# Designs tried in a protein design run: designed miniproteins, single chains, continued (5). Part 21

Each design is a single chain, and the fold is of that chain. pLDDT is the mean over its residues in the fold that is shown.

## One batch from the design tools (miniprotein)

Design m16696
Fold by ESMFold2-Fast:
Structure m16696 (fold): chain A 90 residues (1-90)
Amino acid sequence: SLAEKLRREQLEREIEEGMELIERGVANVVLETLLKKGYEEELDKLIDLKKNNKEEYEKLLEELKKKTGDTDLSDKFWDLILEEYEKKKK
């Protein structure tokens, strides 16, 4: 029914909003851990290289993944970490 469709769509929106908050929260925890470990200079370089040199960006990102042991984190999740870091620097 239309009522069931509207209830499902509302629930789906609430779940999506909750998941976005969780993903952003996890990205911030990982970011704080990276900063505590002294990877601030690498994060600054990644932000610069992402805009100016994609090849060197990918190379540095792979090196950072190996150093942190976070080789299982997706590139999209690393994009989220860098977005949160840029927001923190403003």
Scores: mean pLDDT 78

Design m16697
Fold by ESMFold2-Fast:
Structure m16697 (fold): chain A 89 residues (1-89)
Amino acid sequence: SRTREIFEAARKIAELINNHDVEGARKLIKEVEEKYGKKSARAVAMAALQLTKEENIPEAVRLAKEVGISTDEIAKILKMSKEEVEKLL
């Protein structure tokens, strides 16, 4: 199902980010966008943010911004201020 594929993609994206494979993560997000559309790509990027290790959050935030997730939405997910999120870009 699409939902299962999205969850598996989010887990894999977080794994790639946690291993500093930012290009691999970007490629997988792009594949989700091409197959399922921009809303699914954003959903995957948001879920990956929650699964990413704290020390790797800056990389995850940059990828989330690339797919059009707002600074406000990222701040809510990470329980950070907007200013703190903008410093990670």
Scores: mean pLDDT 84

Design m16698
Fold by ESMFold2-Fast:
Structure m16698 (fold): chain A 110 residues (1-110)
Amino acid sequence: SLSELKRLEEIRRQMEEFRERLRRESKRVLTEASAAARVLTTAMKIHFLSSPETGSLVFQAAGYVVDGPAAAPAMEAALEQARAVAGPKMAPYIDEALAAGRAALDEIAA
């Protein structure tokens, strides 16, 4: 639909701004950014297979990964909300995003 197309365009714009932000940060952050990029890829898959609303929640979780360990509860909450909305078919993608986010935050905390 036109509404779904506009939401996809908004997500693409947010992804471009997010990538620009990550490029401006230190080379040290690029490893954590790789995990955030995987979460963003999962958000696009969920958007395509389920809903833009669910994809947006996973996109928000990727942003929290970049914010660092203090944002871990917010990242996990966003992904659990996405899990509740997306239903059982999307659970493996949410699990993938959660594992990637946790791994990235653990590396930042170490």
Scores: mean pLDDT 70

Design m16699
Fold by ESMFold2-Fast:
Structure m16699 (fold): chain A 82 residues (1-82)
Amino acid sequence: MDLRELVEELERRLDELDSFPSEEEALEYLRVTNPELAELLEKVRLALEAQRRLGLGEISSLSAEEQEAVAFYREVVRISRE
């Protein structure tokens, strides 16, 4: 799926995913039913955690992997606003 299709699929599944006892169980379910969507959510989680840690001063800079995840998250946000 392209990124737009993945974002639209995520929006369709939000209520279902919110019904899981934990975010980790929701991710495990997605790894089985839609691996591409699971990968998208894992990258979003990495980006949000990296931004949180940077904002709290726990890290002084982002790694290359974290920078890529943040750039990816910004693209997801752009698509979701349409």
Scores: mean pLDDT 76

Design m16700
Fold by ESMFold2-Fast:
Structure m16700 (fold): chain A 89 residues (1-89)
Amino acid sequence: MLDEAYEEMREKRIKELKEKGYSEEEAEEIVEKKLEELKREVTETYGFSDEEVEELLKISAYANKLMEQGKVEEAQELAKKRVEELLKR
């Protein structure tokens, strides 16, 4: 589920960029670069491990999928709970 949600998130971001006039190749490069930058920023800012950041990105993707299903409250709670668990360490 989390891996599937992560892939769907990437595809959605690529689609959004294509709708803005980017080619598929350009959109894929922009998405990959942004995900790499985000992972780096989270690791540097919060001191999370690479594994923890990867898990957070997958959870974030799953939360977005829940929001699309109208489960906004569940999406917000999922994201908050995991961040709180990581910050308590």
Scores: mean pLDDT 74

Design m16701
Fold by ESMFold2-Fast:
Structure m16701 (fold): chain A 70 residues (1-70)
Amino acid sequence: MSMVAVLPASQLEGLFGKKGAELVREKLGEFPDDTLVRVELIGDKYRITARDKNGNVLKEVVLSISELFL
């Protein structure tokens, strides 16, 4: 089953840990802490999409589980 989470960018450390959150922030870039991030697990990869409060896509990245948790 696919897992989907939507959370503020400030809470990425809670989902990925400190090192994983740093990698996600590096790839997505710096956004306000109230920016919403959609995280989808698709097989062994996370699709991570940053959106503003109006739903506009700011950035999207795809990262493997091994990149986030190793």
Scores: mean pLDDT 74

Design m16702
Fold by ESMFold2-Fast:
Structure m16702 (fold): chain A 61 residues (1-61)
Amino acid sequence: MEEAIRNVRLAAEDFGWEPWRVEALLETVREVPKLPPFASADERGQAVAELLRRHLERARA
């Protein structure tokens, strides 16, 4: 878990991604395990996408 987060941060830094994008992605990754169980993978995917969208909008504000 921490290894995946560390690898994402390292890759983003190498590529020159802006820190606010990296933080939004990391917050989304940390929040995913706390989501309620879903009946379908499609529902889960939509919930994750909505969570990422909210974090990105918050980081940009």
Scores: mean pLDDT 67

Design m16703
Fold by ESMFold2-Fast:
Structure m16703 (fold): chain A 68 residues (1-68)
Amino acid sequence: ASAAAAKKAANDASLQKMVAKAVEAGDGRGVALTAKLGRRAGVSQSVVDAALEAARALSEEAAREAEA
């Protein structure tokens, strides 16, 4: 695999871990900020979608923040 593909996979895994930690802590704002960071960093859309769903599960406000 190319170095770019390896970096993308590492970023995807890192973001998933950050989202899981924020969800476990009940930190809806942290989940929302992580989703925004993921979109800007070019992380896989499936990872971003999972973060948005996690934000919605924690609070409606967090979901709105994640989508903005």
Scores: mean pLDDT 74

Design m16704
Fold by ESMFold2-Fast:
Structure m16704 (fold): chain A 76 residues (1-76)
Amino acid sequence: RKEKIVELIKNTPFEELSYKKLGEAVGVSQSTVRRLAKELFGTTDKELIWTAAKTGKDGLEVETEEALARMREALQ
């Protein structure tokens, strides 16, 4: 189920990404999709989930830390 949700997110444009569509595709409720997304990515923010799925990373905190480090380096 989790693998199928990640695959669907990777193959869905951000503007078409919805928990309802994901739930219908895997046969679960929107609430279940949100719970699984939080378990997989540590967040329910669609933009962060979509970015993490595209990059193949499970931990959004790690990805955010990397992005912040890159910004800090660019500013200095």
Scores: mean pLDDT 66

Design m16705
Fold by ESMFold2-Fast:
Structure m16705 (fold): chain A 85 residues (1-85)
Amino acid sequence: SNVQQFADLIRQHIDQLYAQGQMTPDQRDLFYQGIDTIVDRINNPDKPMSPVIQRLIQMINDGTDAQTLADYVINLINQGRAARA
């Protein structure tokens, strides 16, 4: 599914950051748990969800492709990392 392709693209980005020494194993595990939570919330829209997940559901309903969905989340990860540097 597009949601699974989206999740796989984000995992690939996390794996690349890990391979480059830009995150610890514990940080990688937390990001993987975060991806699993996002997928669960997209599949269960009646649960309380963050503005990020609400935006992702809107983009999916608008027919946004998996790569564009992944780019949105990757951009948020990169912004969060830059803000902490």
Scores: mean pLDDT 77

Design m16706
Fold by ESMFold2-Fast:
Structure m16706 (fold): chain A 96 residues (1-96)
Amino acid sequence: SVDEKVELLIKYLDELVEYLKKHFPELYEKVKEIVEEIKELLSKLSDEQKEEFLRIYSELVAEVAERTPADASLKEQAELLLELLERILEKAKELL
């Protein structure tokens, strides 16, 4: 269950990186670096730490979604997503 959830998250992050590569190349390099760091960190976590990571991820996603304006531009959404990923990585590093 936890490994399946982590695999699904990694798939979503990879799809996001590919989307940014095509539409926002200036953000692509930063997001790709953060996503690769998240993937490496996830590979080092125990199952219990992975569950805690998924909890943190869900809470941060909900917080940013609540803060995102309904009329936000795609670029503004991409910038908020970069901020979200940076916060996820910082919190995830605390689990090690």
Scores: mean pLDDT 81

Design m16707
Fold by ESMFold2-Fast:
Structure m16707 (fold): chain A 99 residues (1-99)
Amino acid sequence: SRDVLADGLLAMADEAQAIADTEDLSPEAKAALRQLADSLRAMADAIRAGDTDSARDHARRAALHAARYAGLVYGLSPAETDAVRARVEAQLLGHVDKA
């Protein structure tokens, strides 16, 4: 349901923010997690508002920030980083389509 999805996205955003605030990470990795949290919160707000196009745009931004975080933490190549982005984007967009 729309509310279950929005609550799940907010929980994910809170976790990303907590990791950025408490873990020993590079400033760039912390910034990526904070940008991920912001995008997930914006996506949740758009879903609750019924703004499907805005929800999809925020989902794509969330996927970019998640992929950047993974690339920085795991030392991924540009191709591997884009593969993570594509996977996360597909999952988030799939949730929007069912909301």
Scores: mean pLDDT 90

Design m16708
Fold by ESMFold2-Fast:
Structure m16708 (fold): chain A 80 residues (1-80)
Amino acid sequence: SLKDKIIELKLKAEKARERGDTQKSKEYQAQYDKLVEELRKQSRERLEKTIAELDKDPARQPMAEALRRAYKEVEELEKS
């Protein structure tokens, strides 16, 4: 649903640009940017919830630690 809305907004922005409708193109692009940011936030929240659930079980804590390490390594790579 959210991904479908993001794709639809991107297509609408591009079609408005092709028409020379700069106002609508900018409006659709702004909505697109906000939904992309929301999707990133939701992905981060899902990861944090998964790690928290794994941490509740001592047998699964090594998996939680591995997941935290992998996430930190990805974040450091994105900063570079």
Scores: mean pLDDT 78

Design m16709
Fold by ESMFold2-Fast:
Structure m16709 (fold): chain A 115 residues (1-115)
Amino acid sequence: MEDLSWFLDSLRAPPIPGEPLPEIVERIEALPHSPEPDEDSLDVDLVLQYLRSVSLGILTPSEEVLRALAEARREDPVLFNEVLRYADLYFEPLAAPDPRVDGATVRRFFRFLLA
């Protein structure tokens, strides 16, 4: 993706109203969630809270995280938009940046969803 500033602004646009697609909700709920993640698990709640914070303009993600998000939207824009809708409806934003949410964590999150 060539313009990360434009991409960031697009993440901060108002969400499309409505419930997320049931099949995407089922995929998110099936993710291997752990507050102490290992190689086979993720802190799913932390990632979704981070996405909510980005969409509200509370957090500006690193270039690495923005690049990972841009890659995810490019691979499956429907899945990406439904994940953002899910975060917007069901998750409270983080008040401060959390270093546990890096580009690798974001790539793992979307990799598990696409599998």
Scores: mean pLDDT 77

Design m16710
Fold by ESMFold2-Fast:
Structure m16710 (fold): chain A 85 residues (1-85)
Amino acid sequence: SAAEREAALRGLLELMRRILERAGLSVAQAAQLLGLSSPQTLSDLLNGESAGVETLADVVAGIERLLPVSEAERQEMRALLQRLS
C-alpha cells in the first residue's frame, strides 16, 4: 500500500541519517563520499523531497561499502529498500 511504502521510505531515510550523523560527516563530505552530484542532492534525498528507488539503492550500497554499519543496520536498510522495489 502507499502507506506502507511511505513508512518504509521514512524508516530508511531516518536510518541513513543516523549512520551519517554517527560518522561525523558534513552534508558536503557525505555527498562527495557517496558520489552524489551536489550536497543539495543528498539534503533533498534525506528530507524525502526526491529519489527514485535506484538512487536510494545506490546510496545504501555506498553507505554499506564506505561507512561502518552494524549487521542489524545493514539488514534493516536492505529490508526497507526491498519494500520500496
Scores: mean pLDDT 83

Design m16711
Fold by ESMFold2-Fast:
Structure m16711 (fold): chain A 87 residues (1-87)
Amino acid sequence: PVERAREYSEQAQYHAKLSGDAASNGDSKSAQEHAELAHRYAEEAERAAREARESGNLEDAREAEFYAGIGAVSAGMGSTLAKRAQK
């Protein structure tokens, strides 16, 4: 669960960055597509964090929740930038 939360968080961050880059270049379609991918990966990271909590391992749960939080913040920022680019 922790490894999956980290990997999905990293993917959410990567696509959020691509969304921001596309938005700054005026590519609203690419920005929206990457923002959508970042959001889906952030949701998968949160699912992995929930699984870690259900396992009863407090240390794993905290680490997975940390990664899920980072992914969610990044996806939210990417979504905001993509929406602004769409008009």
Scores: mean pLDDT 81

Design m16712
Fold by ESMFold2-Fast:
Structure m16712 (fold): chain A 81 residues (1-81)
Amino acid sequence: MLTKEELKEFIEQAELFVEYAREKYKGNPEVDALVDRMRALIEEMKKAIDEGKLEEAHRIYRELVAVQDELLALMRKIEES
């Protein structure tokens, strides 16, 4: 399992990825929806970490990874179009 420090590092990387995707695909409603979902999960994960709820943070981490993978797949599909 990831440590608290590793989870915080993942949040920093996820925030950078969200900013990159939002800027590069500005105005794409499908990208905007996934970006908004990732932002919500990032905030939930930060709260879980701050409250010492590491088990909850790990659950949110798994969902955040899944949404990130979906956004990466969408970005790839857009580039192939």
Scores: mean pLDDT 86

Design m16713
Fold by ESMFold2-Fast:
Structure m16713 (fold): chain A 80 residues (1-80)
Amino acid sequence: DEEKLLEEARKRGEELAESLSLEEIRRLYAEQLERLRALQAELERRGLTSAEDVPPEYIEASLEAAAVAIALGLKEEKEK
């Protein structure tokens, strides 16, 4: 259930925003983006472009990156 996974990512992002500083979240976000870029390049190199062919590791990385992005947005709003 994609909706449930996105809800879990949202909750994870809220928890990260409460636990980490803005600087820590920015660093984590940069690390997650690099990880996703590397995984995306690997998938493209292997010709795995459909959602059905995407490994679970990529889905998990995408959800963690989404959670960190949510945390970054929440933390930036709180710091302004």
Scores: mean pLDDT 76

Design m16714
Fold by ESMFold2-Fast:
Structure m16714 (fold): chain A 88 residues (1-88)
Amino acid sequence: MLPEEVREKEAEGLKKAIEELIEEIKKVAEEEEDIKEAERKIVVLYTAGMILAAGLSFLGYDELSKELAEKLKKTYEEAMKKLEEKKK
């Protein structure tokens, strides 16, 4: 394992990156008028966020990983629902 100080700093960086991805997913769902492009971008952002959340688990931050992964999933589901509403 990496030293504690390095792990804490990396975990904070991953947490911030995941939170930024969550906000970007919301922004794409609101602002992107091309529904297919919005779906593509949201899938990529969600996948990247889930990989970063797995990174938190590998650093020993399992509860934080679970919390952020659940928040990502809920944000993804809400974003996809907004895109379905735009199709009507």
Scores: mean pLDDT 84

Design m16715
Fold by ESMFold2-Fast:
Structure m16715 (fold): chain A 57 residues (1-57)
Amino acid sequence: LSDEIRKDIDEAMRRIALSVTKIGLSRHPPSQEDLALAERLRDSAPEASELLRKAVA
């Protein structure tokens, strides 16, 4: 697993956490950037991709 993929997984987890917090719920999340990150992770970390898509949908 490349270092860049690990960073993307960490970023996805951060965005998931923000989406379930009060701040995430009160703001409109940037869905395009989140979907792009999820798409990038689909091959290398499908579980993180699915969690991110579900959290920001």
Scores: mean pLDDT 66

Design m16716
Fold by ESMFold2-Fast:
Structure m16716 (fold): chain A 56 residues (1-56)
Amino acid sequence: MEEKKINIGGSSYMNDLKIEELKKEFPNVEITYDKKNNSVIIKGSKEDIEKAIKAL
């Protein structure tokens, strides 16, 4: 399993909506939103992580 951390910026409200949508689109990856750092941690296969990042 690979892991990638991405800083996303923007408002927490908009980020919560984006992360909820990503979880629905990519159920095979583990997505964690870190509100303190406005960052997303994605765990899964390399291919699934790349697709999730592209959708973000």
Scores: mean pLDDT 77

Design m16717
Fold by ESMFold2-Fast:
Structure m16717 (fold): chain A 85 residues (1-85)
Amino acid sequence: AKLLLDPEVRELFERLLAALKAGDRAAAEAVIDELLASSDPEVRALGEELRKAIAAGLEAELARSLEAALKGLEDPEIVARLQAM
């Protein structure tokens, strides 16, 4: 959740969610490649787990989890709690 406070990571998650909702696996994999190219080892580790989820056919479950997380960031109280972590 803390990684979603980074605007660049948030943009990548929004793009990944859009690709997953569209059923565009190639676009989803391109976003994961950008996460894997990150200088932040936590972002790269997240990219590896997302890649595994897509390989396992969990695209619908992943899309629901990402949508819930991104909608949570629209609530200022949730954002404040994440910043306090």
Scores: mean pLDDT 72

Design m16718
Fold by ESMFold2-Fast:
Structure m16718 (fold): chain A 71 residues (1-71)
Amino acid sequence: GEVTVEVKLEGAPEEIKKKAEEIKEEFLKNAPPNTYFSYYIKFDENYNSISAKLEGKVDGEEVSKSGPLAA
């Protein structure tokens, strides 16, 4: 089945971006078929999370969550 994972970390330091990519790669190796995952987090200049959005499907089941991230 199709497996797609997208992660966008706006304003995150490179260290966090690298760790997120490593976690994503490990997840992709073991993801069930029919998985679609999109995750977006925005950080400010002090690296505080401003907003986050998660949407997708895991094994054909819909998953979504969005809103401001409490520090």
Scores: mean pLDDT 66

Design m16719
Fold by ESMFold2-Fast:
Structure m16719 (fold): chain A 87 residues (1-87)
Amino acid sequence: MRELIEEIAREAAEDKDPEAAVTRLLATFPSREERLRAALRAGRIAAEVADTPEKQARAFRAALEAIVRGLSEEQAREAARLAAELA
């Protein structure tokens, strides 16, 4: 579990195109309502852990991927926090 969180964070921090990754991740949700809920949760987490737009983009990508993988909110927040620190 810890290794998975660290992997998600590193991938998000190193992503050359986080917008494309976000689009792909959101497409995994079958309904518009589910996509909006996931985006809102990831956005809230990113805003809590990151203070610049660049770090927020990486944190958002990490949080969203953690949510897609079925991780808890606490685990998604940790992945986002690590991604922001690495960015």
Scores: mean pLDDT 83

Design m16720
Fold by ESMFold2-Fast:
Structure m16720 (fold): chain A 73 residues (1-73)
Amino acid sequence: GSTRNLSDEELLELAEEAERRGREAEAAGDYWTAFQHYLEAYELYKVLGLEEKAKAAGRKASEAANRARRQAA
């Protein structure tokens, strides 16, 4: 959906919630769900211009995707 109607503060809260859900899914061994949440956090941090947080979320998404692919093999 469009993020145009959300404030920067609301977008930041959504990004932090996505990171939290990613960590919870990762702890549960659900790496595909973890990937989806970390990817959402990455995209939200990019919209906000938070480069360091976006890089961190992107790394977590990549790690989760690699683990999910190994589970699907």
Scores: mean pLDDT 83

Design m16721
Fold by ESMFold2-Fast:
Structure m16721 (fold): chain A 93 residues (1-93)
Amino acid sequence: DENEKLAEEALNTIEESKVLAERASKIPEVKEKAKEVVELLEELEKKVEEAAKKKDVEKLKELLKQAKKVLEAIKKKDFEKALELAKEALEKA
């Protein structure tokens, strides 16, 4: 149940980030970085699904925490920081 809730929250956080980054990919100034963030978020989504299958609650907590940091950077329109944080999240995954 905790595993399922953490996975759902992480996947929802990643989906919100993907939607916002895809919108930003239409802005020429951030297009390249926003597209890279979307690709990294798709890989992060796979890592969340893998951790959920393994019932790795601690890893899901870490992935959720990292996903929230990426979302916060995207909401601040800081795609350079979002890209950095997404890469760090995948390295920890």
Scores: mean pLDDT 86

Design m16722
Fold by ESMFold2-Fast:
Structure m16722 (fold): chain A 100 residues (1-100)
Amino acid sequence: SMDKKRQELARRGAEKAEEYAKKAEELGKKTGSKEYYIAAVAARSAAELLREGERNPKLAYVYVGQASGLLYMTGSSTGTEIARELGEELDRIGKEIEEV
């Protein structure tokens, strides 16, 4: 079903956001940079939004849009490639959800 495809895409986005959060946390520990801690918090928040999209697949496009927007804003404010890359990945997933 279309809902099952949206659910699978939202789950994929959540897993990606969780992966990037761990990478940002590790970089924060290694560098002591506050920018990576901010990126990690944003990635965790994005993962929560995408888990809501997984639970509510008819709204998955809305949740992924909020998540990718958060990461683009975070990438601009922190200058972290991690936030920019995750934002780009989530934007791609959002386009796939829109096409379902």
Scores: mean pLDDT 89

Design m16723
Fold by ESMFold2-Fast:
Structure m16723 (fold): chain A 62 residues (1-62)
Amino acid sequence: MEELKKKYEEAQKNIKTLEDSAKRARELGHEEAYRLNQDSMEAYKKEFEELKKKIEDVEKKL
């Protein structure tokens, strides 16, 4: 549980950081960096959903 909660919080922070980085890249005209940030954000969102499901599964077993 402790490990899962930590990863969940990290994923949430990483998504926010990537959103800020994507906005900055767009302002600077770095389209490729913007796209990479979008792809990374989607990957973290998927991990976030998986972690949420695992946390719920563990709580149901307790």
Scores: mean pLDDT 75

Design m16724
Fold by ESMFold2-Fast:
Order: C-alpha cells, then sequence, then structure tokens
Structure m16724 (fold): chain A 81 residues (1-81)
C-alpha cells in the first residue's frame, strides 16, 4: 500500500471506531454485533501496524488510533467474560 492510502485508511478506521465507541453498550447487547465489532477492531490494529511500519502517520496520529483500539478492546474483553 502507498503511504497516502495507509493514512486514509487510518483516518477512516479512527472515525469508525469513534462512532462505535459512542454506541458500544448498545452493540454489546447483540452477540452478532459484538462479533462484527471484534472484526472491525482487528482490522484497525492491522492498518495501524502497517501505517506505523511505512511511516505513513506521526506519533500523535498513532496514539489516537491506539487509544480507540484499547478502549474498544477493553469493552469487548469485559463483555465476553
Amino acid sequence: MTKEVLREDVEAHKETLERLLAEVDALMADPAKTVALQLVVAAAELVLEEAKKAGAIDEEEAEELERLIRELRARLEAALA
């Protein structure tokens, strides 16, 4: 992937995770939506790793997406316990 495409993917995932985090309690009430959320978070983790390796995003941008991933992961782990 080009750096430009990776940067756009990071921004898109950040926006998606922000929306999902705002609605996370409602999403956790539905097992099918919980599975879909796990897949979205996993995709964001992969995009973040590739963007960091390619130097497509700066430290602040990386930290912002990492924070959203961490918050959603914590909610998912709590819901699946």
Scores: mean pLDDT 80

Design m16725
Fold by ESMFold2-Fast:
Structure m16725 (fold): chain A 67 residues (1-67)
Amino acid sequence: MYPLPAAGKTKDQIIDAAAALVLVLEDQGRTDEIPLVVKQAAKATGLSVDEATKRISARKAQMKADL
């Protein structure tokens, strides 16, 4: 599992890091680890898993659109 850096990070920065990590995991075919990243981001930000999932998905889509 990839550790998410939370020390010194805002909630938005943690979600951005999680979105980037999810993209890396999808590229590597490690999709089974994605739910663990979402749970870690939710814990680090104090958001619900559902809200963290929504924010990560939105930022992942935005990152792909900016290509």
Scores: mean pLDDT 75

Design m16726
Fold by ESMFold2-Fast:
Structure m16726 (fold): chain A 58 residues (1-58)
Amino acid sequence: MEEEALRRGKQNAEIMAETIRRNKEMADKLGAAAIESAEAQGPEVGEYMRKLIEEVRK
């Protein structure tokens, strides 16, 4: 169950980051909220989301 939750969280993080990537202005507004939501799913998912948001903001 926990392994499935981690994989699902990473998939959701990738989808969210791709959506934000299409509008970089959203990265500033929703990036923090997306990271907080990912961290609620687990610290590994939170770190993964932070990396994705950083890539979007490049």
Scores: mean pLDDT 73

Design m16727
Fold by ESMFold2-Fast:
Structure m16727 (fold): chain A 79 residues (1-79)
Amino acid sequence: MAELIEITGPPGSGKSTKALEIAKASDRPVIILTTGDKVGEKTEGNITIINLGNVSEEEKKDAVENALEDGTLVIVDPG
């Protein structure tokens, strides 16, 4: 079963750190979808970080839908 977690909070509140902590605690494949210019594409162990860049809410929804696979945890980090 695929799962979705959305990280929310004020700018600079450590949302990206929180997303990574959740991902590292997971025993399954994790895809972190992020926006903005601060994080590039990166793979570490079970964690894949995909930077969507400056995209619309519609494009973010499409990216989430494409990332959702059985047994995968998807974390949305607005950056």
Scores: mean pLDDT 70

Design m16728
Fold by ESMFold2-Fast:
Structure m16728 (fold): chain A 82 residues (1-82)
Amino acid sequence: GYVAAAEAHPDNPVYLFGAGQEARDQGDYELALRYYERALEQTPESDRLLRSQMYDGMARAAEAAGDRELAEKYRRLSEEYR
């Protein structure tokens, strides 16, 4: 799975993003947000589409966790990068 790939390659933003999606699918929203944050740290600012997708994932995880303010923050960031 992506979590295992991300732990083997902690600097690969695609694997970290996939790990965030996998954690969100499993209902672990805190773990999902941590993987998305790590993915953003490894993603070049020039990769606007991937950064937009990461912020969208973070918004969805935050909303599912009940953090509406955090979800709105990440939703706006996702829109800024598209």
Scores: mean pLDDT 87

Design m16729
Fold by ESMFold2-Fast:
Structure m16729 (fold): chain A 95 residues (1-95)
Amino acid sequence: KKEEITAKIKKLEAERDKLMVKHNELEQRVKAGDVSAYKELAETHRRIAEIEEEIADLYEKLGTPFDKKVAERERKHAERHRELADFYEKLYEQS
């Protein structure tokens, strides 16, 4: 069970890493004035937040004090990504 949870976390972390690469590319496009990137950036932030919540749930299931701190960090990151998604969605609507 613990190995299974750890494998799921690694898969989710790899998925998040790919989305962070896409995020960085989209952020560069936004800085260059490509307003179409705002919608994709909002969608990317929402997907990262979903992944981070799943990672947090899995770390809570592992249950050590260290794992609980990791889960808290992941949930705070997810909140930030949701706020950024809302921000970029509004910018796209105003464009």
Scores: mean pLDDT 89

Design m16730
Fold by ESMFold2-Fast:
Structure m16730 (fold): chain A 98 residues (1-98)
Amino acid sequence: GKEFLELMDELLKEVEKEIKEYIEKHDLSELSEEELKKVAEEIAKKALEKNEEKIKEYLKTVEKLNEEEIKKALEILKELLASYALLLLEKEKEKQLK
């Protein structure tokens, strides 16, 4: 529904904000693929933590998930956000290597 799309938009924007802040402080050209993946995972975790209560409320009230299902859904969301963050970091690293 509309609520899910708005929630996903907020999460993706938070990931993009954290990536921008990271890029301003760090040279990506010096990072290995494994280090870049670790950075992406930390950015995803931070973005999810900032929106955790809102996500839990949505999953409980709209999707009617129990506590175990919510935990699994949050793990899946973290992996999706980490993949998105990694894609953006890899794209930025390619620009810095030119």
Scores: mean pLDDT 84

